# Designed miniproteins, single chains, continued (2), part 50

Each design is a single chain, and the fold is of that chain. pLDDT is the mean over its residues in the fold that is shown.

## One batch from the design tools (miniprotein)

Design m5716
Fold by ESMFold2-Fast:
Parts: sequence; C-alpha cells; structure tokens
Structure m5716 (fold): chain A 112 residues (1-112)
Amino acid sequence: PELSDEEFRRKFLFAIGIADRDGDGRLTREEFRTLLRELGYDLTDEQAERAFALLDRDGDGVITAAELTAALETYGIHDPSLGAKILSAEPLTPEEAAAVKRFFDALVEEAR
C-alpha cells in the first residue's frame, strides 16, 4: 500500500524498532525483510534479497550505517548522518522521512 509521507514517517520509526531488535545499528536479511513488510512493501523473497544485495555492497550479510549512507547517496540523498540515524531508530524530520520514503520506493522498484 502507498503511504503518505506523514504515515510513512510514523510507521518507519515503529518498523525500524521492530527490525533492529538487537539495537546494534545493523540490519540482517531477516530484519530488512521485516522492515519492508512493516512499511507495506509487497515483495517476494527473491525481490527482497535483490533489494538487500543493493544495500549490502560488501556481501557480509548485514547492512551497516555506512552502506546505507552510501546507498542513499547513489539515490541522490547526500546526508552523511542519515544512515546512522535510521539504524539508531532516531525520529526523522518530515524532510528526512520523505527522502527515506523516496529511497525505499526507488530501491523496491529496482529490485522488482
């Protein structure tokens, strides 16, 4: 389902908190898949794996703050703190939430 920017902002904080249960600032494949499902992205397991691989550039099986920041830059979002802020489950500003939503929308379309 397509969320408004404000609905995405509210759901994102909840979804990332569920996904990063360890609070270690890293997302595993399973945590990332949980995040996408909580945000309402309807992906097959194969599509979710492709999306994960686009973020997991070193292939270590986790998404770090640095990898997420680098991926955001690839999608035109130039904020060096945003990857760490996302994985720390810090509240996003409306502008940050809108940028993150555009990023995930683009990532999911590329993974399809």
Scores: mean pLDDT 73

Design m5717
Fold by ESMFold2-Fast:
Structure m5717 (fold): chain A 71 residues (1-71)
Amino acid sequence: SSEDEVLNQVHKSLEDLMSQMQAQKLTPEQRISEVEKWRKKEVSKLKEEGLDKVAEQLEDMSNQVIRHIKS
């Protein structure tokens, strides 16, 4: 479905963000800030497109990454 394709794109986007943050040698605090900015932007876009389920999955994935950075 189109939702599954968008969800796969969200996963890819998050992986790219994490790789970029690692390459930039960001601190844990800076990484959390970047994930939060990405989350807010992407959730807003998905909700405008009516993809509320994908937005929920994106929020969950972002929270998992943030928890990992904090540990």
Scores: mean pLDDT 86

Design m5718
Fold by ESMFold2-Fast:
Structure m5718 (fold): chain A 70 residues (1-70)
Amino acid sequence: SNLSPAERALVAQIMADPGRARIFNALVANNGDIVAAAQTLGVPVSTLTAAIRALERVYGVDLIALARKY
């Protein structure tokens, strides 16, 4: 993966929580495609978008870009 050490540490923090890990893994598996990731998780796109926005505020990162680099 093309992640920096800081980005790897951030992914480790996200992956420490099972719910956050499921969101991040779904984004990775679907190359950052929110619609496909929402389908994989069985949630509405609006619900996944809100969760991504909350994680981006907490960690100060573009979560979709991070998942695409992973």
Scores: mean pLDDT 87

Design m5719
Fold by ESMFold2-Fast:
Structure m5719 (fold): chain A 72 residues (1-72)
Amino acid sequence: SDEERIARARAHLEEAGRALAAGDYRTAFAHVVEALGELEGLPDPAGVLRELAATQDPAARAFVERWLRLFG
């Protein structure tokens, strides 16, 4: 379901936030990729990813915004 996919994307962003706090940018990047993959096929996956990242700390939101500019 869309709800399950969104929940899995949120879990990946939580892991990305933990990786960012630890300075592990490679792991953070991998989790953003997995989060976006979970949202594939939804209307506006990038917009949903940004909304999910907004529930995280500002560093995680900034990382997702930068990721989408470079790779989205």
Scores: mean pLDDT 84

Design m5720
Fold by ESMFold2-Fast:
Structure m5720 (fold): chain A 64 residues (1-64)
Amino acid sequence: MIDEEIEKLKEEIRKLAEQLNVPDFVEYFDKRIEELKKISKEKALQVLKDYVGGLKFILEVRKQ
């Protein structure tokens, strides 16, 4: 179900934000995603995927 995919991606973002030492970002981000889910779950899922990619990229850059 798309809701399960959204929750999985939200958890991945939470873990990435913890690794980047920006846990407050997760609270603001979760609120925005819940607003997007009311409009379109597909759009919320796409935004989540984009954020996961961006956070992973930042984490990779920090290693170098």
Scores: mean pLDDT 77

Design m5721
Fold by ESMFold2-Fast:
Structure m5721 (fold): chain A 58 residues (1-58)
Amino acid sequence: SMGEEALASFRALLAAQPRAPLLVLLPRVTGIGPEEAAALDKAGLHSEEAIEAWLRAR
């Protein structure tokens, strides 16, 4: 599923770059481009927990 692939990608990016801002990592997540990353930021998804929950719901 796209949600599971995106979640695995996000977790891998967090593990590789644990100090990087979420805004820098989001466009690199599988299935998320710069446009969708900007929409998530505008929607107030600013925590790892909120982003993971959103990705799981895909």
Scores: mean pLDDT 77

Design m5722
Fold by ESMFold2-Fast:
Structure m5722 (fold): chain A 68 residues (1-68)
Amino acid sequence: MDQELLERLKEQAIEEARRVVREEGLDLSEEQIRDIAERVAESLYDSGRTEVREGDVRQPLRAVAERL
């Protein structure tokens, strides 16, 4: 059950991250989007959360995009 929750959080984080990248026009590769989203999902899982929210991915995505 725990593994299924983590996989679901990763999928949700990746979908939300792709949506934020499209909406804000961020210059990030698919690999960067996936890496950031998976790290967010793992952090949420470790903190006992069961759902990904838009705000959870937005700031991490912006921080990486601004390092160019």
Scores: mean pLDDT 80

Design m5723
Fold by ESMFold2-Fast:
Structure m5723 (fold): chain A 91 residues (1-91)
Amino acid sequence: MEAEKLKEEVIELALEFYKLLNPDMSEEELEAIRKALEELLEPAVKNNDTELLKEIKEILKGLIEAEKNEDSEKAKELTEKLNELFEKLEE
């Protein structure tokens, strides 16, 4: 399924982003984050909401690049936008 593929891509990008923020993060902590994200994204996958999953994916790509470039303002803007999208997933 396209939505399932996008979910996995989103999770992998989120884990890459968290590793950039905390390189000392344990495999157990990363696995806990993976499970939390799988539960959070499940409604979007069930509803085949590929547009929402693509938007989250693009924001995470932007966050990774902002962190690599030490662009704190861009990272803040994208983090706020990502949190708004995650709040929508909980509804």
Scores: mean pLDDT 80

Design m5724
Fold by ESMFold2-Fast:
Structure m5724 (fold): chain A 105 residues (1-105)
Amino acid sequence: KEPLQLIYTFFLDQLLAEAEREVQKAKEYVDLAEKDPENFESYTKKANEEIKRARWYVDEARRLLALAQKEAPLDPSTLAHYQAGLDRIEKELDEIEKRLKELKK
């Protein structure tokens, strides 16, 4: 089970890193939309695409966590780290989506 746990944590680390990268890009596009009204539609479209990509990585990471718990259960501390990371990313995405909705009013 130890080698399988290492494989699962390797892919979970990659999915979390990609999700965090897309969150950062979404934040950058929201900031640009707020600062540059001329390009508002372009930046909000890009922000929404990055949010969609980040949500996909989060969903895949949650599926992989569920599979890992079935096939090669992660240590409680390792599981807690991934759950906390995913919850934090989801919270940031919710905050970004709220900012985008406020900009559209």
Scores: mean pLDDT 87

Design m5725
Fold by ESMFold2-Fast:
Structure m5725 (fold): chain A 68 residues (1-68)
Amino acid sequence: MDAASQEEAAAWLTEIAGPEYAEGIRRGVAVLGTYSGRAAELLARVLVHDGVPPEHREEALAFLLSLL
């Protein structure tokens, strides 16, 4: 995942989760961008579980997996 995709993912996730999650989302997306394959998929699931409210987790996970 390139820097532009990371910024777009962080912005979109922050919009749906709320500004209180912005710092965690930015850090998680940046770390996610350093992984690939199964490791990236597992990290995306952790990021969504820790950084996104329960009501938005399914949508957020689907979006992140589409960027991997």
Scores: mean pLDDT 70

Design m5726
Fold by ESMFold2-Fast:
Structure m5726 (fold): chain A 60 residues (1-60)
Amino acid sequence: SRALIEGLLVHELGLSREVAARVVDLLEAGDIEGAARLLVEHAGMSEERARRTAEQLTAL
């Protein structure tokens, strides 16, 4: 669910709506590495944590 993932990114990780929408666009395109890069840049995650988070979000 796009809306569920965007909500989690905004409310739990503190991302802007614009960045959250871009993360979801990348996940829907199958670009897990691209989504993980945005999580590193905007949520302050390590590369390992960002990749694991992006992979978990694809299951939602």
Scores: mean pLDDT 85

Design m5727
Fold by ESMFold2-Fast:
Structure m5727 (fold): chain A 98 residues (1-98)
Amino acid sequence: MKEADDLIDSAIKILEMLAERLEQEGRTDLAKRVREFIEKLRQAKDAGDYEKVIEILKELIDFLRAERPHLSPELQALVDRAIANLERIIKKIEELLK
């Protein structure tokens, strides 16, 4: 499904940018975890398993929310924007699967 694949690619791009910023700020541990989620998303996308993509994105959002209190204010703002964009992507994918 091209529309769902385009949305997943948008999510991956957001996450790659987040991982790069986390790494630049010395949070290499979190950058590695985000990249692990990116790999899971690519695998689910390649399998055409859009329900699994939604599950992975929700798990990632929960992970980011749990880590947020331990971040600098600048990284907290970045994480908040990433979560908001990922939640919008989830809603769009869910709508396409109806």
Scores: mean pLDDT 89

Design m5728
Fold by ESMFold2-Fast:
Structure m5728 (fold): chain A 70 residues (1-70)
Amino acid sequence: SGAAAARAGAEAARTGGSGAAATSAWQMKLDAERGLVSSEQARAVAEAALEGATTPGARHAAELAIKAAE
């Protein structure tokens, strides 16, 4: 799902270069791309990540994801 991809992306950004988190985020991104996620749906997924963010760092990463999805 798109929400899972956004969550994995936010987690990878939070953990820096964590191999496990980065691999999970990449796998979910590939799955989303195979499903041909629209730009609007990608933005909604990024907005969901922002709503779930409770720290300034996570919030900033989610904002960057929203801009990237636009």
Scores: mean pLDDT 58

Design m5729
Fold by ESMFold2-Fast:
Structure m5729 (fold): chain A 70 residues (1-70)
Amino acid sequence: MLEELKKQLEEEMKKAKELLEKQGDAKTLELTERVAEALLRQAELAAAGRLEEAAALQATEAPVLKAAAA
């Protein structure tokens, strides 16, 4: 499941990057990449059985990503 989840996220990110690059929307691309990276990190921690750290990372990253989005 984690392996499939990472693969799906990578494929969706690749599609999103291609579309955003064609539009010249670098700011949205950067935010999208950051969100995907945070999600992958949370999934990795959860798969390792480190659910507390995954939850803590989500709590920490959510306000940072929200601030970056303005």
Scores: mean pLDDT 67

Design m5730
Fold by ESMFold2-Fast:
Structure m5730 (fold): chain A 91 residues (1-91)
Amino acid sequence: SALEEQVVELVEGLAKKVVELAEAGNSELAYEMFLKLIEETSGVLPLLSKETQERLYKILKETFEKIKPYLSEEQQEELEEKLEELEEKIE
């Protein structure tokens, strides 16, 4: 649980940085960083409890909604697809 809490804190911190970059007008870097964050989270997901998996998914989904206005349609579609793939791994 302590290790899982550290993983959640790390993801929350990186997600916050992604939002800050998007709001600062650095939308391309925000997109690239967030895409990588989703992929890395997806990779470690099977090592975590279902409760932690669901918590990470909610953080990433909320982050996506916050940065969505700064993204192109293609970037939005790519991220939506990656988030759907991650959600399917939770069940």
Scores: mean pLDDT 88

Design m5731
Fold by ESMFold2-Fast:
Structure m5731 (fold): chain A 65 residues (1-65)
Amino acid sequence: AAAEQVRAELLQAVEKMLAEGKSREEILARVDAGLAAAVAAGAITPEQAREIRRELEEHLDRLLA
């Protein structure tokens, strides 16, 4: 539940930032910051954060194609 919620929120941020013309580097920095905050808050584990980051990076690369 918490991991799914974090993933959905960050996915929305990725799509919004891409629509605003932000670079891949800026978007991934925002994702990394959001995942670090979620881990620090105890909402997700570091392992879940790695999986979400991979999925969001793959999604971003599909949107950039």
Scores: mean pLDDT 85

Design m5732
Fold by ESMFold2-Fast:
Structure m5732 (fold): chain A 62 residues (1-62)
Amino acid sequence: MKLVIEVEATLKDGKKVTFKLETDEPEEIEKKAKDFLLKNKDILASDRNEIVSAAFEAIEAS
């Protein structure tokens, strides 16, 4: 089953980044979400929580 996640996040300096992932492997969702958050440490806390929530919901829907 193909899973799709797309979340737009705002950095502390006002710039926007998008977390987009399409995968058939639920295990890759958590790994890639963590990697994205580690690379983009300046994401606002509320948007960081949104990415984590979206990843968790996609894994549970699998």
Scores: mean pLDDT 78

Design m5733
Fold by ESMFold2-Fast:
Structure m5733 (fold): chain A 87 residues (1-87)
Amino acid sequence: SAAEVLELVEELLRFIGSLLPERQADLETALALIRTMLEESPTDYAGVIAILEELVRGAEKHLSPEERAALEARLREVVARIEELGA
């Protein structure tokens, strides 16, 4: 469901915020965008995944190699769970 996708998105965004507290406002904007997108297109899970991948790509530039590996692992877990919900 869209609600379960939003829970997974919120978990990933909280993790990014823990690594990059200065980006909290940008993460809140991204969450609002994803929420609106799912309200208009409740099954556009591919669009949600694309936004999350772009957010992670932007965040990686500011992270240590260990933090980057942890974030990439979290993204893979979240994407896999969203894809399972869309099947």
Scores: mean pLDDT 86

Design m5734
Fold by ESMFold2-Fast:
Structure m5734 (fold): chain A 67 residues (1-67)
Amino acid sequence: GAGERAAGEALVALAERDGGVTVRQAAAIGSKHGGGGVAAVAGELARDRGRPTVSAEEAREAMEKAS
């Protein structure tokens, strides 16, 4: 939905600008935009890899999986 797209686009933009998005920031962005699915997938990808941050590529992967 529109919220998932908005959350995903915000995650990609922030990750590209700052070099990564923390899992907490990703969850907050998902909540703010109504895109909890994209945010949850992005956070799970980061946790599975033992990473504190979501990369732009992980955010794009999460958008594809949640679409």
Scores: mean pLDDT 78

Design m5735
Fold by ESMFold2-Fast:
Structure m5735 (fold): chain A 60 residues (1-60)
Amino acid sequence: DDDERTRAELERAIEELEELRRKYLEQAKESSEADKPKLLAEAEEYDTGRRHLREALAGL
């Protein structure tokens, strides 16, 4: 049963996406008004990806 390996891979991917989201949110706080929307959009994209991976993990 490959569920253990799949779970470990999904958990690692979720952690990576959470770290990327946090990084972009932090950069957005220190960025110019012109750059903020782009950084916030990147953070939202990573959050969406993380959410999908968490749904996959919950289905195991």
Scores: mean pLDDT 82

Design m5736
Fold by ESMFold2-Fast:
Structure m5736 (fold): chain A 94 residues (1-94)
Amino acid sequence: SHRDVLEEAIARLEELRARATDTLVRALLQRVIDDLRSLLDASLEEQIAGVERIVAGLDTWGAAEGASLSPEARALFEEARRVVEETLRRLKEL
C-alpha cells in the first residue's frame, strides 16, 4: 500500500538519523521524517505531491549547505536524498 511505502521510508531515514553525527544533517533528517509522517494518512496523489516537495527541499538544502559538510555528512545526506527519490518513484508506480 502507499502507506507502507512511506512507513518503510521513515524507518530507513530514522536509521540514517541514528548514524548521523552532524547536527545540521540530523535536524534535516528529523524534518524530512516529520514531513513524511504528516503524509501517512493522505491520498496517493497528496503523498506524491508531498514527497515531490521534500525532494525539491533537499535539492535546495544540498545546494546551500552541501559544500560546508564533511565527506561523512555529505555521504549520509546523499543516501537520505536517494531514499526520498526512491520513495517518490515507488509511489508513482502504484
Scores: mean pLDDT 90

Design m5737
Fold by ESMFold2-Fast:
Structure m5737 (fold): chain A 57 residues (1-57)
Amino acid sequence: MELPISGISGDGDLVDKHSLKNPAAADGRKPPLSEEELKERKEKAKELGELPDFAGG
């Protein structure tokens, strides 16, 4: 096989699926933590001028 085109077409890794599978935590102990949500929050914070404060954090 040279290059089997059967992987990801630039969609990323469909982190969205992670969210859908996460709710299967049938315990309600933790909310359906989605990687997508986490990364989204990070992106927002970064866009809002998020600099890794070495001194403060």
Scores: mean pLDDT 52

Design m5738
Fold by ESMFold2-Fast:
Structure m5738 (fold): chain A 78 residues (1-78)
Amino acid sequence: MADRELVERARRHAEELLAYLREVAPTLSEEQREEIIAKAEEERELAERLRDTSGLPEEVLEVAIRAAEEIVEIVREA
């Protein structure tokens, strides 16, 4: 069974990060936006690789992947 505490913490952190990013994204420079997008894409790729190799609960990795995708969307739209 998945570690429910770890999943809950990951979800809370993602929600807080995404809320903060929505507030801050309109104030970012183009260079900062490109850097954040690049890092989010790298984190998504890492989380996808860890799905097969880590032993972390699948739900934690899904939260990370989805958060990275939403970061890219928020920053591109702002």
Scores: mean pLDDT 78

Design m5739
Fold by ESMFold2-Fast:
Structure m5739 (fold): chain A 100 residues (1-100)
Amino acid sequence: RDARLNAILRELAATDDPAAIAALLETVHDEEDRRFLAEALVQRLFARAYEAANGSGEEALRLMEEQVEEILKALPDEAIREALREAKRRLLEALEELRR
């Protein structure tokens, strides 16, 4: 499981295309694996957005939210969309906690 998930993570890191990202996520049918990949993806998108925003947290959140929305538009599977929305929510909660 872990070796396969790491291979998918490397493929996700190699592409910025929302349709390609959606297609990779659709190869995963296990709920735990979907949650793991969704969390890793959202964290990667935020890290890249933070770099692109030159350290502006507000701009990074906006850019990450735009990318997540484009990926959601390419995902027909409701369970995968739910996992991605949950991962985004958890990241936002973690960032809010750090700002306190």
Scores: mean pLDDT 80

Design m5740
Fold by ESMFold2-Fast:
Structure m5740 (fold): chain A 95 residues (1-95)
Amino acid sequence: MSDDEKQFNTIITLIHDTVLLISLRQISLEEGLKQIIELAKKGLELSKNNPNLLSKLKDLLGDLLQHAKRQKADPELIKQIEDLLKEAEEQLNKA
């Protein structure tokens, strides 16, 4: 496994941990989504030349987007997740 794959797996774990903290009401939806967005940006950089990692990130971002919309999150945060999902899909289509 490459160093990028190791860092990517750590980021995915941190995103799942943040989602758990949101569900347990230990952190607000807005603060949690801001943390997830920053982690997802790093994940996107690490996965850009690995279709398997890009696919995992794309699927996770899709699930997060549906959750954020269902919870009526801040439209600006929803847009940031949509932009990241679109970038992941575009990178995967080029791979």
Scores: mean pLDDT 85

Design m5741
Fold by ESMFold2-Fast:
Structure m5741 (fold): chain A 83 residues (1-83)
Amino acid sequence: GKEYLEKAIEYAKKAEEAGKKGDGEEAAKYAKLGLEYARKALEAGDAVGGTAGAIEAIGGAVDAGLNLKKKGDEEGAKIALEA
């Protein structure tokens, strides 16, 4: 069950990195993948791991969205936050 949590954290970090670079499209892509794997962890019965993965994925998406908004990409920021 740990594989889904590990992927959720990995994609959350990639979303944050893309957001810092100002790549709203890539930030949104990785934020969605992070949340997808967090959901899969929850569906596998790993409520603790799934919740931790979701928190990491949301954190990455929020950081990405805030960085994009600061760079003037409000639409990209909105897409990243919607995940």
Scores: mean pLDDT 66

Design m5742
Fold by ESMFold2-Fast:
Structure m5742 (fold): chain A 73 residues (1-73)
Amino acid sequence: DEEARRKALEEKRRKLGREVAEKLLEAFRERLLEFARELLERGEISEEFVEAVERGEPAALDEAVGLWAKELE
């Protein structure tokens, strides 16, 4: 039954896509936290900002991404 195979493949693809997206977001958050800790060591940000990034606060994550983008170029 080709239809059953197609549905199983689509479900597998959706599940894998979600799992990959969640793992990528988790890895990205870990990278942002490491970067924020480096900035703290350089005296460029506050300890409170690092704690906000660690908690995953949207405003702190957005600012950390902006700082990382500036560091890259």
Scores: mean pLDDT 75

Design m5743
Fold by ESMFold2-Fast:
Structure m5743 (fold): chain A 78 residues (1-78)
Amino acid sequence: SSEEEKFFALMKQSADEILATARRLGLSDDTIAAIKKRLEQAIEEAKKVYEETGDLEAAKAVFERKALQVQIEILAEA
């Protein structure tokens, strides 16, 4: 339980850092809200993978893939 809680807390922290970067780059409030929703969906999908497989590395890969796509889109809009 402790390992799972720490792992999902780290994904939340990563998402918060991506959102902070988007705000720093001057993206609109609407764009930031859309990014937040996509990152929350990425965490939810990662959680589902972990619940189905028991594999934290598989869950991490799902989150990281989606987070990378979001970061590419932020840089393209900046």
Scores: mean pLDDT 84

Design m5744
Fold by ESMFold2-Fast:
Structure m5744 (fold): chain A 70 residues (1-70)
Amino acid sequence: GPVKVLAEVSEENAEKFERVLTRLYLTEPDLLSVERLGPLKYELTFANRESAERAAKLLEEEAGAKATVL
């Protein structure tokens, strides 16, 4: 079933995060939805755990976000 990733980002990394998120939206077919929970807080829904874990790692490594796979 679908797997969710909770992503939290600092103000300093907000622009990096938006760029990585845009890239995921355009290139990750298993990204089903993105919901903005707050100014620096997002919930991403993926079709499977492998895609969720890969995206979480990418967001942490390239955007300095705190990404938690639920």
Scores: mean pLDDT 87

Design m5745
Fold by ESMFold2-Fast:
Structure m5745 (fold): chain A 90 residues (1-90)
Amino acid sequence: SGQALRQQQQRQQLLQQVEQQLQTARDLYIQLLRDKGYSQDQIDKANQQMQQVEQQVIQQLRDSPVITQSLVDQAIIQASKKFKEIVKNV
């Protein structure tokens, strides 16, 4: 039906939005760590940990029966909190 197709299109758009926003946030944190003079090994470890958070968040959204903007916003907030914890512990 048209409703099912529209729901799948909205789902894909919301997933792409999350992926792009989290990737942008990760890139900004990596640049921040470089600017602060952290070693490449520390930066690589932080990058890997943030990528794992991105993968977990995206997978949790994919496993959800319905993806809403509210769920996306909460996922981004939770991922941002984890990114800050990762960066703080470098």
Scores: mean pLDDT 88

Design m5746
Fold by ESMFold2-Fast:
Structure m5746 (fold): chain A 57 residues (1-57)
Amino acid sequence: LPPPRELSDEEIDEIVQRFEDALRTGREVEFDFGPLSVETRDRLAERGSELQRRHES
């Protein structure tokens, strides 16, 4: 099988911005990422957690 896809910093920033918009508006946002590398998923989770903490406080 081909290796799972890695996202660029720009792609991650775009996804994080959409999460921020969702947090500000109080709506749910779902993304269909397809097969992503473990490293990419970890980076997205880390960025999302930081974003949530900033908007919660």
Scores: mean pLDDT 70

Design m5747
Fold by ESMFold2-Fast:
Structure m5747 (fold): chain A 83 residues (1-83)
Amino acid sequence: EAETARKYAEIFEKAAEESKDERVAEAAKLAAEALRLAAEYLETGDPELKEEAERAAREAEAKLASLSEEEQKELMELLQKAA
């Protein structure tokens, strides 16, 4: 579980680095941060990390939802390439 979350975080981080669109890069970066915090929570059981992970996940979801169809398509293509 934690290892899977870290793997997905790396995929999103790579997508953020490869994106030419600042909004797509920021959304991918927020998703990677949320996944890293979730992985740390799963490994440590720290309740503060749980709250941080949940907050980061909400921020990432909101940012992803704000992307245009064109931006969402770019992100999906970058994620497929990174996986």
Scores: mean pLDDT 82

Design m5748
Fold by ESMFold2-Fast:
Structure m5748 (fold): chain A 98 residues (1-98)
Amino acid sequence: SAADRRIRAATTKLLSSIGVIAGRARRGEISAAEAGALLAEEVERVSRELPPDLAERIQELAEATLERIRKATTGAEVTELLWEFQFKVQEVTNEALA
C-alpha cells in the first residue's frame, strides 16, 4: 500500500542516516556523545513520519542503544551498537508490515 511504502521510505532513510553516523564514529570523526546526539535527532525526525506504535518501538530501541553508547569507550564499540540498532529497526519494521 501507499502507507507501507511511506513507512519503508522513512525507515530506509533512518537506516541510511545511522549508517553515516556509524561510519563517522568508526573513523574517529565524532565522539560517542556526538554519535548519540545524532542518533537521537534522526530517531525524533523519523518518529514523526511513522505510525505511533512503530515510532514508540523504535524510540525504546534508541533509548536502550543510547544508554550503551554512553558506556562505550571506542569508536568501534559505538559502530557495533549502531549496526545492532539498524538490525533491530529493520526487524521491528518488517514485523509492523507483516
Scores: mean pLDDT 90

Design m5749
Fold by ESMFold2-Fast:
Structure m5749 (fold): chain A 73 residues (1-73)
Amino acid sequence: MHEELKERLEEALREGVERGLSLEELEDMILQVLLELDVSPTSIKIEHEPGKGAKAVITLPDGTVIEIEVKAK
């Protein structure tokens, strides 16, 4: 369950970083993935490192924390 969610979130974040999206656009992409999988996070924290990539920390209602990091090309 959470493993597939993490994979989908990492793919979305990587694609957004590769396309040069803003922090707000990256947040929107992550929210869309969560909506598609019917998941409502309790918190989302995104760190955007221009030219290096992005890191996201997502906390789920069951207390699970998902950390994903992607590097820019």
Scores: mean pLDDT 77

Design m5750
Fold by ESMFold2-Fast:
Structure m5750 (fold): chain A 64 residues (1-64)
Amino acid sequence: MLSPEEQSMQLIRETLDSLVDWVVKQKDPALAETAKQAMLDYAKDNPSIKPLVDEAIKRLDELL
């Protein structure tokens, strides 16, 4: 049902969600800031995923 592009975007979303959950469990503010910056840098090189990265960062900020 999903196109190859939609399936790729879903896998990226799931990967970002897993990263956020892992970072939150570490309870390390420095690690959280590093992860946030890495996600932003990734979005700069891949503008199509910026909405997914923005969502992941928002979720990270809400769980900290």
Scores: mean pLDDT 79

Design m5751
Fold by ESMFold2-Fast:
Structure m5751 (fold): chain A 71 residues (1-71)
Amino acid sequence: MAVLYRVIFPEHDSEKWARFTGLLLRLSIEDPEAIRIVEIGEDSVVLAVYRDPEAIAREIAERTGVEVERL
């Protein structure tokens, strides 16, 4: 049921990280069951997305400028 996505932060960009964490917090408040953090890496985060995975992945990519890869 969950779809796994890797969110990639090229060049360790602190501004993109701040935008991503702000968006993730907002989405988590709206639906706390929609997204879970599976793993935090050096330049990437793995998310499990339980609701509208394609739409959420697209919103993260478009609003934050980070790369989002389906696993």
Scores: mean pLDDT 79

